# Ledger of designs, part 102: designed miniproteins, single chains, continued (3)

Each design is a single chain, and the fold is of that chain. pLDDT is the mean over its residues in the fold that is shown.

## One batch from the design tools (miniprotein)

Design m11545
Fold by ESMFold2-Fast:
Structure m11545 (fold): chain A 123 residues (1-123)
Amino acid sequence: KEKEKLIEEALRQLEEAIKLLEEALRVAREIAKVTPIGRDIVNLVGAALSAAEKAKELAKSGENVEEAIGQAEMAIGLVEDAKKLALESDAPEDLKRRFLELAEEAIKQLGLAKELLKKAKEL
């Protein structure tokens, strides 16, 4: 089944995004030790992680592909907001760079998952 294969690939991309977001959350917590804005970054990444996990569960059912796309889009937006806060922050350059690299990779994986889910929806 072409649709089933696309969903399986989307689930792999979502799982990678979840791992990247868990790492980004750890770096965000280190930023929060140094600057107050780090707490907002933690909250945004935490919300993005929850949305990515929800997208994964919705996609697994095969029935809620449209809702899974919506959750992946929400996760992307939240990570983009977190990237902007980190970039504008007074966080140490090492922490900022590590966070931005993880966030960018997570956005890429979430975007790939979203496109695979959109293709599955058309079938």
Scores: mean pLDDT 90

Design m11546
Fold by ESMFold2-Fast:
Structure m11546 (fold): chain A 65 residues (1-65)
Amino acid sequence: SIEEKFEELKERIKELYDEKTAEVLIANMEALLAGAPTESVALALLDRYKGSVDESEKFLERLKK
């Protein structure tokens, strides 16, 4: 479950950002998830990252005219 959600989010990040930015963001997420004390914390972190990616998508859509 957690691994599947993380893989889905990695794919979205790779599509949304350039290669270098995507690599940095994914590495930071991997480090935080590895340090998560419980599954609940790991899920909360994934949900928060998903929210940030959703906001970035909306921001980029607003810039397209």
Scores: mean pLDDT 78

Design m11547
Fold by ESMFold2-Fast:
Structure m11547 (fold): chain A 74 residues (1-74)
Amino acid sequence: MQEEVRKIFEEKLGVSPINDDDNFYDLGGDSLIQREIVTELEKKFGVYIGGDDIGKITSVNSAVDLIKNAKKKV
């Protein structure tokens, strides 16, 4: 999971390698890139990430934690 999430972050930010604790905004992330990352995470893992939780995705580790607790799409 962490390696797959890290790859999505690297692809969307255009920066590699990144550390799992690197802050998304420090890596040049903005609201558009954050939305693209959320969309790919939802598609890859078959989960729904609510609007209130999108803002919590600031690192690979925080994204992994949210995915583990996210609602499954059915």
Scores: mean pLDDT 78

Design m11548
Fold by ESMFold2-Fast:
Formats: structure tokens, sequence, C-alpha cells
Structure m11548 (fold): chain A 70 residues (1-70)
């Protein structure tokens, strides 16, 4: 169903964000960048709800920090 597919993309984005946060904490900036980009790609497949907008903004902020350090 479309609802289950959408939830799947949001959960994948959260997982990718957590992977990015862990990589950043470990100093692996290239892995952190790729993980955050994957999270944003997953959110692009989800409906643009307030929850998705907030999650995207958080990931974009984290990505900006990583890209500034690269």
Amino acid sequence: SSLLREIGHILAAIGDKEDGNLAYKQGNLPLAESSYLSALQELDEAEDTPMVQKLRAEIEADLAVVQQEL
C-alpha cells in the first residue's frame, strides 16, 4: 500500500540519519555525508508533511556541518 511504502521511506531516512550521526562522531566525514544524502533521497520519496519537513531540515543542517568540514 502507498501508506506502508511512505512509512518505509521515512524509517529508512531515520536509519540513514542515525548512520550519518555515528559516522560523524567517529570522524568518518565521507561516510557521514553519503549517509545524510541517502536519508534526504529517501525523504524525497515521502509526502511533504510537517514531520518530513522537520526531519529534512535536521538532516540538511547536519549535512551542512559535515560539508563545511570536508
Scores: mean pLDDT 88

Design m11549
Fold by ESMFold2-Fast:
Structure m11549 (fold): chain A 90 residues (1-90)
Amino acid sequence: DEELEKEKIEFLRRAIARAREVYEATGDPLEAVRVIEEEAERKIEEGRKLIEKGKEEGSEELIEKGEKLIKFGEELREEARRAIEELRKE
């Protein structure tokens, strides 16, 4: 799905830009990575809403898109959480 891949790339660019902004403002890499976790959680919520809408409208395409967005967000959230744990060890 070309549109879905574009949405994922655009999301990653925005999440990285926000994380950089927080890092530049705070000097704290932990705070920067938390922004990525927060953005990932929002993407998961968007996916859940798409699944709900797809069920209401009888659209398998919306359900599949929502499931893929949830998986993408969950994978990103897990990476962010692991980075937070490593930063806390330092």
Scores: mean pLDDT 84

Design m11550
Fold by ESMFold2-Fast:
Structure m11550 (fold): chain A 85 residues (1-85)
Amino acid sequence: AYTPAEAAERLSTFKVGDKFELVNVTPENAFPLVEKAMELQIGVNAKSGDIELKNTLLSNALSTILHEVRGPVERIEVTVTYVPK
């Protein structure tokens, strides 16, 4: 499991098929991860509670989940589906 800051530092090392969990996500602490995800154009499947997003950019998944929850998110399950290299 990674905080958004830890995930941002590791994001360039993830490969297609990798699974990880984001924990303690807030709109404020997610910003560096959203920036890095936009830079790297990483594609994912993401799940948080009843919210499930498939074959989308990680930046879009994070923004959608945070908007729907309208606050802090305890956990987001992420599967990497696309990495442009």
Scores: mean pLDDT 84

Design m11551
Fold by ESMFold2-Fast:
Structure m11551 (fold): chain A 57 residues (1-57)
Amino acid sequence: EPSDQEKLDFYLAHGRSWQYPGQTKDVVSGEPAEFYSEEFRAWLSRGDYEALLRASR
C-alpha cells in the first residue's frame, strides 16, 4: 500500500480536480489509472470513496 503521504498528495492533486467519484478510473476498462501499482489502484478506489463520504458530511 502507498504511504499516508502518498495517499494525501494524490487525493489533494487529483481529488480537487475531480467533479465526481470514479473519475480516476480508465473510461474504457473502468479500472484506476495504469500509472499506479495494483495495490495503489485498489487503495485509490476504496480510499477515495471513504474520503468522499467523510467530506460530504
Scores: mean pLDDT 47

Design m11552
Fold by ESMFold2-Fast:
Structure m11552 (fold): chain A 85 residues (1-85)
Amino acid sequence: MLTPQGVATALRRQAQLLSDSYTRLDPLRGQQVRDQLDQQVDDAQRLAQDGIQNPSISDDVRQRISDLGVRYSRLTDEAIRRYLS
């Protein structure tokens, strides 16, 4: 079982890496994907903050944090493959 704080820390790091990576790259390339990643980065950072402040959280929030962790791993891999190759 993943702890909320552990997942929150991981998501914040993934969010920072993604944000920094595409900010450095050509901003015109993948504008739609960039906008979607920005939104997801922002959402993940908010959940990360909530997870750190509330270690005892509802099953629904815990599930969402876990799902975001998986989603972020996939997005990070895809971003590296596409932009950081």
Scores: mean pLDDT 56

Design m11553
Fold by ESMFold2-Fast:
Structure m11553 (fold): chain A 81 residues (1-81)
Amino acid sequence: VNELVDKALEAVRSGDVEKALQYLREALKKDPKNKRALFAVGQAAILNGKDELVDEIIKIAKELGYDSVVEQLKRLKAVRE
């Protein structure tokens, strides 16, 4: 699980949005309650200016009912805009 999150974070840094989403979804498939993975990858996407990836991660968190993660990521994104 942690290895998949680390790969997602590396994909964010390299600008590979599709791979970042793929690794994140695989991590969530192994542990659907891994809110930390959603927040960590979402935060990295915000810090690296990957707006499309941020929006997709917020959508995933919302679909999973992780309202706290959604609100934290939206607040962090607002500070960068």
Scores: mean pLDDT 80

Design m11554
Fold by ESMFold2-Fast:
Structure m11554 (fold): chain A 87 residues (1-87)
Amino acid sequence: PLERIFGPFERVLEEMRRLAERARRDPSAAEEAVRRAEELAREFEEYLDRLINEEKIGLPPEELERLRRELERVLEEVRRVAEEVRR
């Protein structure tokens, strides 16, 4: 059951990192990369809420907080790269 969370989570992080790489190669795509990364983070949080509330998948609070912190860190990385290349 946890694989249904970690599989999509890893794919979201990988896509966000690809967006950061794209922003580095093409500064004109920086704003779009940030917007898409923010969409991915929001969609994953919605997905996670559905799994917990509707399918009753039990995640320890510590693990849930860890996932959210990791998601936020990668999102901040995309924002940082976009900010740097925009200058």
Scores: mean pLDDT 81

Design m11555
Fold by ESMFold2-Fast:
Parts: sequence; C-alpha cells; structure tokens
Structure m11555 (fold): chain A 92 residues (1-92)
Amino acid sequence: MEKLVEEFLKEVAELLKLELPEEAPSMEELLAEAKALAEAGRDSFEDRVRLFFLALSYELLSALEKEKLNEEEVKEVIKTGLETIKKALAAQ
C-alpha cells in the first residue's frame, strides 16, 4: 500500500517535472501545501494540477489509514488520477 502511494508520487513528479521526496509525505504536509496553494490562488493551469494532485494524495492516504479502500481500489484511483493528469498535460 505505502509503495503504491510512493510510486504514484514519483510518476506525477516525472509528469510535472517536479522534485518530490522518495517517501510519501504525511497527510498534514499534503493538506498544508494544498491550503497554501488555495490561499495563493489557482490562476495557472500548473497550480490547479498541483492542487488536484495534493488533494488526491491526501484522500488516498486518509482512506488507507481508515481502511476504507482495498489495494485494488487504490490502484484504480491512482490509475485514473495519472490518466487524468496525462490528458490534461497533453491538452496543453
């Protein structure tokens, strides 16, 4: 489970050309970053994609901690998220 979140973070970092830590960030760190981006405004496409990524990562970590999702459900959410990001980037 943790490995799936780490692999998702690495793939999104490669797509967005961002440097992210090898370890999955805490939910508190992801939420703080999402709030900072929201307070700064989301005028650029890149900022909206980053906020979407952070919100998705927070929801995945929260769902895993609460044992509300199984491994296959997490894989499907990650797959859908990555495809959404790829399509958004391809449209630009």
Scores: mean pLDDT 63

Design m11556
Fold by ESMFold2-Fast:
Structure m11556 (fold): chain A 61 residues (1-61)
Amino acid sequence: APAADELAARAAGQLAERFGGGDGEAVAKSIRDGADSATIARAAGLSVESGEGLGRVAAGM
């Protein structure tokens, strides 16, 4: 997977921990398993829209 996608996914995980209030452990597990940004966003409780936005930006670059 591209480094930019992995970095974006990790940033989303950190943001989810800051706002989510508990889903950070699920995010950490997904990252450890090598999940993509959309999967990590869903695990963090972020909207599908957030995951799609990250994926589209990466694909457009």
Scores: mean pLDDT 57

Design m11557
Fold by ESMFold2-Fast:
Structure m11557 (fold): chain A 83 residues (1-83)
Amino acid sequence: MSEAERLRLEGEALAALGLMYRWLAKHSEDEKEKKELLEKAIELLEESIRLLQEAADLERTPEIERALAQAERNLEETRKELE
């Protein structure tokens, strides 16, 4: 496995965790818990994007570009849920 592939997989795993926290936030009945879960989702998605950008810097593949675009979209959508 290349270093770029490893960073992509790590970034995708963090994005998946971020989406899990976002899902938990949507199903929370407590406004404070919802906010904390969304903030955690944002942190995970930002770290995912950082790793995917590092992967892209090492090797720009369609897979890495797709993962980065998806993570950026998910971050934007999650930020809108805090508004």
Scores: mean pLDDT 88

Design m11558
Fold by ESMFold2-Fast:
Structure m11558 (fold): chain A 91 residues (1-91)
Amino acid sequence: KETEKLKEEVIELLLELKLKLDPDMSEEEIEAFRKAIEELLEPAVKNKDVEKLKELKSIIEGLLEAIENEDSVKARELREKLNELFEEMEK
């Protein structure tokens, strides 16, 4: 249950991040993005990799905060870390 909760939290945070960057997304685009993230996170959820899901959540929360504070340097660093972690999860 903790992994499922973290998965939903990560999905919601990523959707919030995506909508801040592209507020004009259609409902179909939002649903497609949600599904893509669910598929990406599925191995971590199946393996109960709580630490990886917590790390994702922390990076996304930090990225949202950096965007709100207009900290472009921090936002770029955290986006790079997020992309690296996603690439690691896809392997």
Scores: mean pLDDT 78

Design m11559
Fold by ESMFold2-Fast:
Structure m11559 (fold): chain A 75 residues (1-75)
Amino acid sequence: SRAEALQRMAGLVQEFKKTMTPEQQAELNDIFNKLVAALSSMSTAQVQALVRRLEETTSPQELKDVMLEFLEEAR
């Protein structure tokens, strides 16, 4: 479900924040909030692809890049 996808994404964001500076955390929070708002305009397939791509990331930078990619596509 969309709620389960949101919970999984929030969990990943929280784990990555543990390795980030306060400034990086603030930037990531802003991007994540925009992404959450955009979820309502995404198809089920897009939401599933987003979660899969985020779970494959191994660094804070990759996480941010994937989130920005999907945010740009959603507009």
Scores: mean pLDDT 82

Design m11560
Fold by ESMFold2-Fast:
Structure m11560 (fold): chain A 72 residues (1-72)
Amino acid sequence: AAELLAKAKEAAARGDAAAAYAYFRQWARSTGDLGPLIAAQLAAREPHPDGAARLAAAFPEVADLIPALLRV
């Protein structure tokens, strides 16, 4: 639901990476779309200089979460 994504972004904005990731996982599970979550985890394992910008362009709905997701 949209509420979970909003809570994830709010947690990320306050610097709570763990809470942001937890809400993002719940959102992905509720929508049935795991693409953004998988892409973020892959980027964290294989860092690239412009990886965060590429993820933000591919998944604009979760762009605000990318810094927190890359720290997991």
Scores: mean pLDDT 66

Design m11561
Fold by ESMFold2-Fast:
Structure m11561 (fold): chain A 102 residues (1-102)
Amino acid sequence: SLEEIKKEAIEIAERIKALLEKDPLAEAAFEYSLETYDPSIKSIDDAIEKIRNAKNKEELIKILEAVIKALDLTIKGTEGELKKELEELREELKELLEKLKE
């Protein structure tokens, strides 16, 4: 259901938030990248709120695509354990996005 997918997306986004809070440069890069893909999304907290309030699959797909693209750019500027953890969370969001497109 849409509500179950939203719950999973929020859980993944909360894990992204926890990682970004530990690295201010990665957080700034992520926020800049988010605004580039979707000017209505200003931060990971804003993305979480928008996931929670998404009315249909189309809205949720748009939000998740923006977050995934922002992660792609953020990952390019990261190294080590943070890079690995963000790459794993990106793949989890991509799998969730594919379930939404079914």
Scores: mean pLDDT 88

Design m11562
Fold by ESMFold2-Fast:
Structure m11562 (fold): chain A 73 residues (1-73)
Amino acid sequence: SGMARLQQLSAIRDQMIATARYNQDQATVARLNAIGNSEVQEMMAVIEQMKETANASERAVFDEMMAQLQSLQ
């Protein structure tokens, strides 16, 4: 259902925001807060940017989030 899709997108966005806050990346937090829950392509672009500074374990988690976002398009 549309509600289940929006719940999943919201959960992924919240995880991304938590990661950005942990890293004190206020610019990424602001960008994520400006993105609507249905803005899948913009969320995917943010994940790619976050992966640029991520270690191998973090990249694996981001790849999983990316796959989930792609399945929700």
Scores: mean pLDDT 80

Design m11563
Fold by ESMFold2-Fast:
Structure m11563 (fold): chain A 97 residues (1-97)
Amino acid sequence: ADIDDIQPYVRELLELLLEGRLEEAIKVFEEIKKKFPNVAEELKKQLRKVLNSESEEERIEFARKLALFAGVELSEEELRTLAENLVAFAEKLEELE
């Protein structure tokens, strides 16, 4: 899949995660799974790394990479919020399967 086709979905996912809208974020992730299964699988692998990370720095670094991919500029405070919500999102995805 072309980056231009994927980027709007990743951007929407990031926006929902920044707002703590986890249920809606899961729906967007399900849409990514349907349209871009290889991207969804890679994102799931990265989320597992975030979930298993004991370092806030590693979680923030992942959040920064995801924001860069989405073409979104975030402050350090927003990156911390995103990192925490990414952990919650990853936990919820693991519980769902």
Scores: mean pLDDT 81

Design m11564
Fold by ESMFold2-Fast:
Structure m11564 (fold): chain A 90 residues (1-90)
Amino acid sequence: MSDEEVEELAREYARALLESLGVTDEAVIEEVARLLIEAYRADQAGDLATAFRLGAEAAELMARHAKDPERAELLRELAERLREEAERLE
């Protein structure tokens, strides 16, 4: 896929995911999409530690804005696990 196609797909994915969390703030959607795009590019470059760290940042940002406390807690747990995996790869 072209960079433009990857960016549009990431924005669509972030929008759908955040809307499912009760979040419609366009700035939050764009920031999550940005982190996911950077994580994807890091993964494609073989930098798995950076990919997991950026994924953790995206999960924490989603958790901070999620309207459902149970889903927010699951996203924080995911972020912690992704950070632990990134540290293991360093």
Scores: mean pLDDT 83

Design m11565
Fold by ESMFold2-Fast:
Structure m11565 (fold): chain A 73 residues (1-73)
Amino acid sequence: SSSEQELLLDVALGVMEIFASALKRDKSLSEEEKRELMRRFTERQVAALREAGVSDEQIARFRAYVEELIEEL
């Protein structure tokens, strides 16, 4: 249902925000390594969201938001 898809997206976004926050605080990884980790983790989240029936339009919005998080690293 639409409400279930919205909940799954909210959880995925929250997880990505926590991960980005943790990477910003890390002093051992380069900026390039942090961006690569974010992108690889994003693809895993996208695969899970797609399997759960989240629409391509909602996945595109998720990707756009995560790219904003990556640019702020």
Scores: mean pLDDT 86

Design m11566
Fold by ESMFold2-Fast:
Structure m11566 (fold): chain A 61 residues (1-61)
Amino acid sequence: MELSLDEINYVLSKKGEEFQKRVQEALDELKAKNPNASGGEKIKVVMKVASELYEELKKEE
């Protein structure tokens, strides 16, 4: 699922530190499994982390 820019900004404003940590961990896992991962694959990983955090934030409301 693709988040809007507003939804991504909301995640960053509420969980910016957690977002950075999870993105780094997920990108490190991707690099370990696929060192030739394309920019598109990296973006998919970032968007997945953003979506997961957005859903967590919606449950906290």
Scores: mean pLDDT 77

Design m11567
Fold by ESMFold2-Fast:
Structure m11567 (fold): chain A 96 residues (1-96)
Amino acid sequence: APTVGKPKVVGTGPRSIVVELEGDAPEDQATVAVARPSPDGPALGAIMAERGGGKATVTGLQPGSEVYVIGAVAGPDGSVDEPLARGEPVKATVGP
């Protein structure tokens, strides 16, 4: 079954957060990092990582805001609302 772990915050920048994801995704599916205002809130930003995880930068966030970054394995259509796997959220503060 596809898996994704809790993201590791490795950096922040203006309107951005950089995370590392660990996971296992099928060849035709993406591992993505999704920023949300709460663990179950709407997506504020999402970015694809490499298959099996890696570094992802989520951009377009409000400076200085607190967000929850969640790893997910998206379906072939890239949907993050009904992911094949969802990791534990990490709370992070966006750069100024």
Scores: mean pLDDT 71

Design m11568
Fold by ESMFold2-Fast:
Structure m11568 (fold): chain A 81 residues (1-81)
Amino acid sequence: MEATRKAREMFEAAVAAGPGAEVRIEDDLETAKGIYSSLQGLAAELVARGAARVEIRLEEKFDEKTGKYKGIVTVRVEWAA
C-alpha cells in the first residue's frame, strides 16, 4: 500500500535525522490521510527507539492545478537526551 510505504519512509527518515527531527511530505489528500493514520501506528515504535515526544500533523491545502485537495503530513520527533 502506497500510504504505508511512504509512512515507513518518513519514519526511517525521522530516526536517521536524530535530535529535533522533523519530516514533511505533500501528497494527494487520500494518500496523506493514509500516511497520517500509518504514522500514528508507528509513533509507539519511535517512542520505543528513544523518542521523548512525537507530534504528527495533517494539513489540507487546495491545489489550483488539479482542482483537488492536497494533504501535508508532518512528523516531528524530540529525541530523549
Scores: mean pLDDT 78

Design m11569
Fold by ESMFold2-Fast:
Structure m11569 (fold): chain A 67 residues (1-67)
Amino acid sequence: DPALEKALEEAREAARKGNFDEAVEILLQSGMSAEELMELARKAREQGDTALAFVLARAAMKKMQEE
């Protein structure tokens, strides 16, 4: 999905600039589930992308708190 790919790129750019709250908001608005965000966070950690992994994990945690 081009929209999801764009959201991931925009979130990565924001996270690299230290704009973590913006990156988390982009990910929350992307429509990804908490499970998808957690899987992407795991992959980002394995690739050494600590900033992206942090915002993906934070977004996943916020999604899990939504009932």
Scores: mean pLDDT 82

Design m11570
Fold by ESMFold2-Fast:
Structure m11570 (fold): chain A 57 residues (1-57)
Amino acid sequence: SMQQQLEAVKQDIAANGLLESTNDIDKAIEVLADAVDRTVQRQKEQLLQRKLEELLS
């Protein structure tokens, strides 16, 4: 049911001209997920670096 609802929403978005196709929506989601993951990883690295600097102080 969740998968069916997600597919219906993707089709509605594409039909309303927000994105050309469901494939564009899927790719946009993939790119966004990738960007979020990279941002989270960078934030974790920055946090670890800061903690290491505090520990070495």
Scores: mean pLDDT 68

Design m11571
Fold by ESMFold2-Fast:
Structure m11571 (fold): chain A 86 residues (1-86)
Amino acid sequence: MEEVEKKGKEAIEADVEAARAQGMSEEEIEELRKAAEEGVKLGLAGADAEEAYQKALELAEAGGRENLIKAAKYMAAAQISALKKA
């Protein structure tokens, strides 16, 4: 369980690093990090990996800052749920 959480945090850090490299503001990076951390908690609570992944894709395709932040949350939830299943 703790190892799954560690892998989730490492993925969040990678996404944050990519966002920083793309020139996102510190405020946007913090919102993305918080959303991803919330997603990790949802995954640990038993969110469905496939459903969360599909929702993340739909939000990312819709575009816009708010939707991209929400997509990060559901992507993290999907990743953690998949790791729990494996």
Scores: mean pLDDT 74

Design m11572
Fold by ESMFold2-Fast:
Structure m11572 (fold): chain A 93 residues (1-93)
Amino acid sequence: SQLKELLQAGINAVESSNASEEVKEVLKNIFQTALDALNNNTKETPELIRLRLVEAINDITLLSEEDKQSLVNVLKKENLSKEELTLALKNLK
């Protein structure tokens, strides 16, 4: 799947999660920032955008360490699918 489609699926999955509204806003903002970087033809490669996404998630103080580690591990997968990302985001507590 293309990174743009993954990021859009991520935003939709966050909205459907059981996370607090504050966590949902932070995560949607992080995914939207990555999506905007792809859409605005920045000098950043998709690989670098994905790395920055992982860094942003690691910096979230409102997310549990378990949920943070789960998301980071999924985002680091070489062949990440929309289904895997959606499942990880929907399982947030």
Scores: mean pLDDT 80

Design m11573
Fold by ESMFold2-Fast:
Structure m11573 (fold): chain A 73 residues (1-73)
Amino acid sequence: SPEERIREALEQIIRAVEAGLLTLDEAKQMIKTLANYARELGLEEIADKLEEIVKNATSKDELIELMRKFLEE
């Protein structure tokens, strides 16, 4: 499903950030792209939550924490 694809993409972003392959800004840009994808599919609540993660995260550790919380919900 589109929701599962978004979850898989977010898990890949988490792994890339933890591996030092993405900066905070690069990871945020990827999440913004996922939020746009979700919105195009009518998944507005998912898009809003992804945009909130981007807005609130001020460090890589906080970004990872917020992404993991999203995946648990």
Scores: mean pLDDT 88

Design m11574
Fold by ESMFold2-Fast:
Structure m11574 (fold): chain A 86 residues (1-86)
Amino acid sequence: SIEELLEQGLEAIERADVAEDAARRTGYALRAMGSGLEIGLLKRQGKASEEEVRKAAKQLEEQGKKSKDPIARLAGLGAAKLALEM
C-alpha cells in the first residue's frame, strides 16, 4: 500500500541521516528513492489518488529537509520528485 511504501521511505531517509558509513548511507538513500518511485507507480496504475501521492511526497520532502546529512536530504527530495513524476 502507499502507506507502507511511505513508511519504508521515511525510515530509509532517517537511517541514511544517521548512518555511520558511506555504503550504508547510500543503500538507505537508494531504498528511499525506490519507495518514491513505487508510490509514483501506484498512482500510474490507478491504485492511489493524486491527493494521496501528493501528501506522501510532501512527507518524504519534509523528512529530507529535516535531515542533516546532504545525502539523506537529497534522498528525501528525490523520493518526493519520483513519487510525483515517476
Scores: mean pLDDT 88

Design m11575
Fold by ESMFold2-Fast:
Structure m11575 (fold): chain A 96 residues (1-96)
Amino acid sequence: AAERELEVAIVRAAAEAVKAEVRRLQDAGELSPEAAEEIIGKLDEMVAAVEAGDKEAARKAGLEAMTLMRKHLTPEQRRAIGERAREAALAAAEAA
C-alpha cells in the first residue's frame, strides 16, 4: 500500500519537474508552443496511467514523451531535464 503511494508521488513529482522545464524552454523561445503541449500531454497521460495502475499505458506514454523530447530538444537540454526530474523524484521519496 505505502509502496504504491510512494511510486505515484515519485512519478508525479518527476513529471511536474519535467513539465516546468518544458514550459521554461517554451517561454525562452527554445521550444515551440505546439511541441511543449505535445510533451506535456504525454507526461500527463503517463501520470494518469501510473495513478490508474496501468503499467503498459504508463510505459507507452513515457516512451512517447521521451521520443518527443529527443525530436525537439538538444542533448544538453534533455540532460538538464533529467537531472531536475531525478532531484524532484528523490525529494518526493525522502518526504514519504
Scores: mean pLDDT 85

Design m11576
Fold by ESMFold2-Fast:
Structure m11576 (fold): chain A 73 residues (1-73)
Amino acid sequence: MKKLTIYTTESDGGKAAADVLESNGYRAYTRGGLDGVHIFDENGNLIAQQKDPTLNPVEGGKVAAEEAIKKLS
């Protein structure tokens, strides 16, 4: 099972990203400290990000998680 780390300042976005990742068989760990939503693999590589300030946090989290899944599949 792959462990992915989510960095975001938006709790709703982090939750949305985690829910999508976990529904697809990944383990998600959410941390604060970065604006937008950033997803890193277990080796510390950035695999997806969404920084568009016009998206609501939930949409941003879902988009970032979907891009991470595409990159890993």
Scores: mean pLDDT 80

Design m11577
Fold by ESMFold2-Fast:
Structure m11577 (fold): chain A 77 residues (1-77)
Amino acid sequence: SPVSEEERRRLLLEQAREVVLAVRGEVPASEEEALEAVIAILRERIAELEREGDAETVAIGRRQLAGLEARLAELRA
């Protein structure tokens, strides 16, 4: 069965925190900070991949970015 909306949000937050900790060595103070930080990390990675010409991985990254930005907008509503 597909993951519930609540479980999807929890997993997204857990993944965002893990990425921020792994890349920056810091624990975000809030869900909003975790999402802002992971969005910044992903934007930087997408820019690197665009310079490398990896169009397929860029497309995947942009889809992930859109999902993260949508979640951040949801939190701010």
Scores: mean pLDDT 80

Design m11578
Fold by ESMFold2-Fast:
Parts: structure tokens; C-alpha cells; sequence
Structure m11578 (fold): chain A 96 residues (1-96)
């Protein structure tokens, strides 16, 4: 039996004059934030151009919005631009 559920998802893109070392530090801060707000990391990409993109899946819209606000704070402290895109992910759960 397959049950379909919609879960809130956010894609956060951090862009600017980002060194690899700075991108790694920010990635670590984003992992910590995800753990704090109970979010799951779906994908994390660091591009040679210095763009860091992270996708999170949350249990609630409110928690994902708090995570997005923390990401904006991290970006501002690092002097980076932040783009935030909210989505819903349809998941199929077998046997639940």
C-alpha cells in the first residue's frame, strides 16, 4: 500500500565572493541549523564559481521558514547574497 504525503521543501542558494574554505564553513553551519530545526538535507552542492546550494526537507512549513531565516543570517554574516525557494515534495510511503 502506498500513501502520498506532501512535505515542505526549501532550496537555499548562497552566492558571492566565496572561497572553498568559506563555503565549507557555511555548509557546516547549515548542517547545524538543519539539525536544530529537525530538517533533512536532501542535497548540498558547492560549485567552482563559489555558489553553495542546499535543499532541505522539513516536517512543517514554520520550521522550514525558521531554517530559511537562519540561512539569511548566515549569508549576511558572510557577506553573501541569498536566494530562497519554497516548494512542496510529494513523497510515497510504502506500508504506512
Amino acid sequence: MVIKEKLPKVRITLTGDVSLAQAREIAGQMVDAANEFGARILDMRIEPSGTLTIEFLGESRAKIEELARKAEEIAQQAGLDVEIEFEELTVEIDGS
Scores: mean pLDDT 77

Design m11579
Fold by ESMFold2-Fast:
Structure m11579 (fold): chain A 102 residues (1-102)
Amino acid sequence: DEGVKLLFASSNKATGDKLEAQGKYKEAGLAYYQAGQLYFELGDYETALEMYRKAAESFEKAGDYKNAAKALRQASDVAEKLGKTKEAEELRAQADELEAKA
């Protein structure tokens, strides 16, 4: 059900924004990551890219480099689907750098 999926996507995005504002970065990263997956399944690639980038930023602030790298790799894949080739390459390079820290 795409309607239920959109509600969960929107809820996870809003939850991520609230948790980020509270400094709960690991929880915010997880919420944004889940929102990204749901928006991707819905075909909303622009919002999925935004959510994965927010997830990566939140995970980095939490010191969770493994999940930050994972989020950046998802962001890179979405950027390629959008034809943003240079952005996709930059996101993959950032993921490789963070993965080396994990």
Scores: mean pLDDT 91

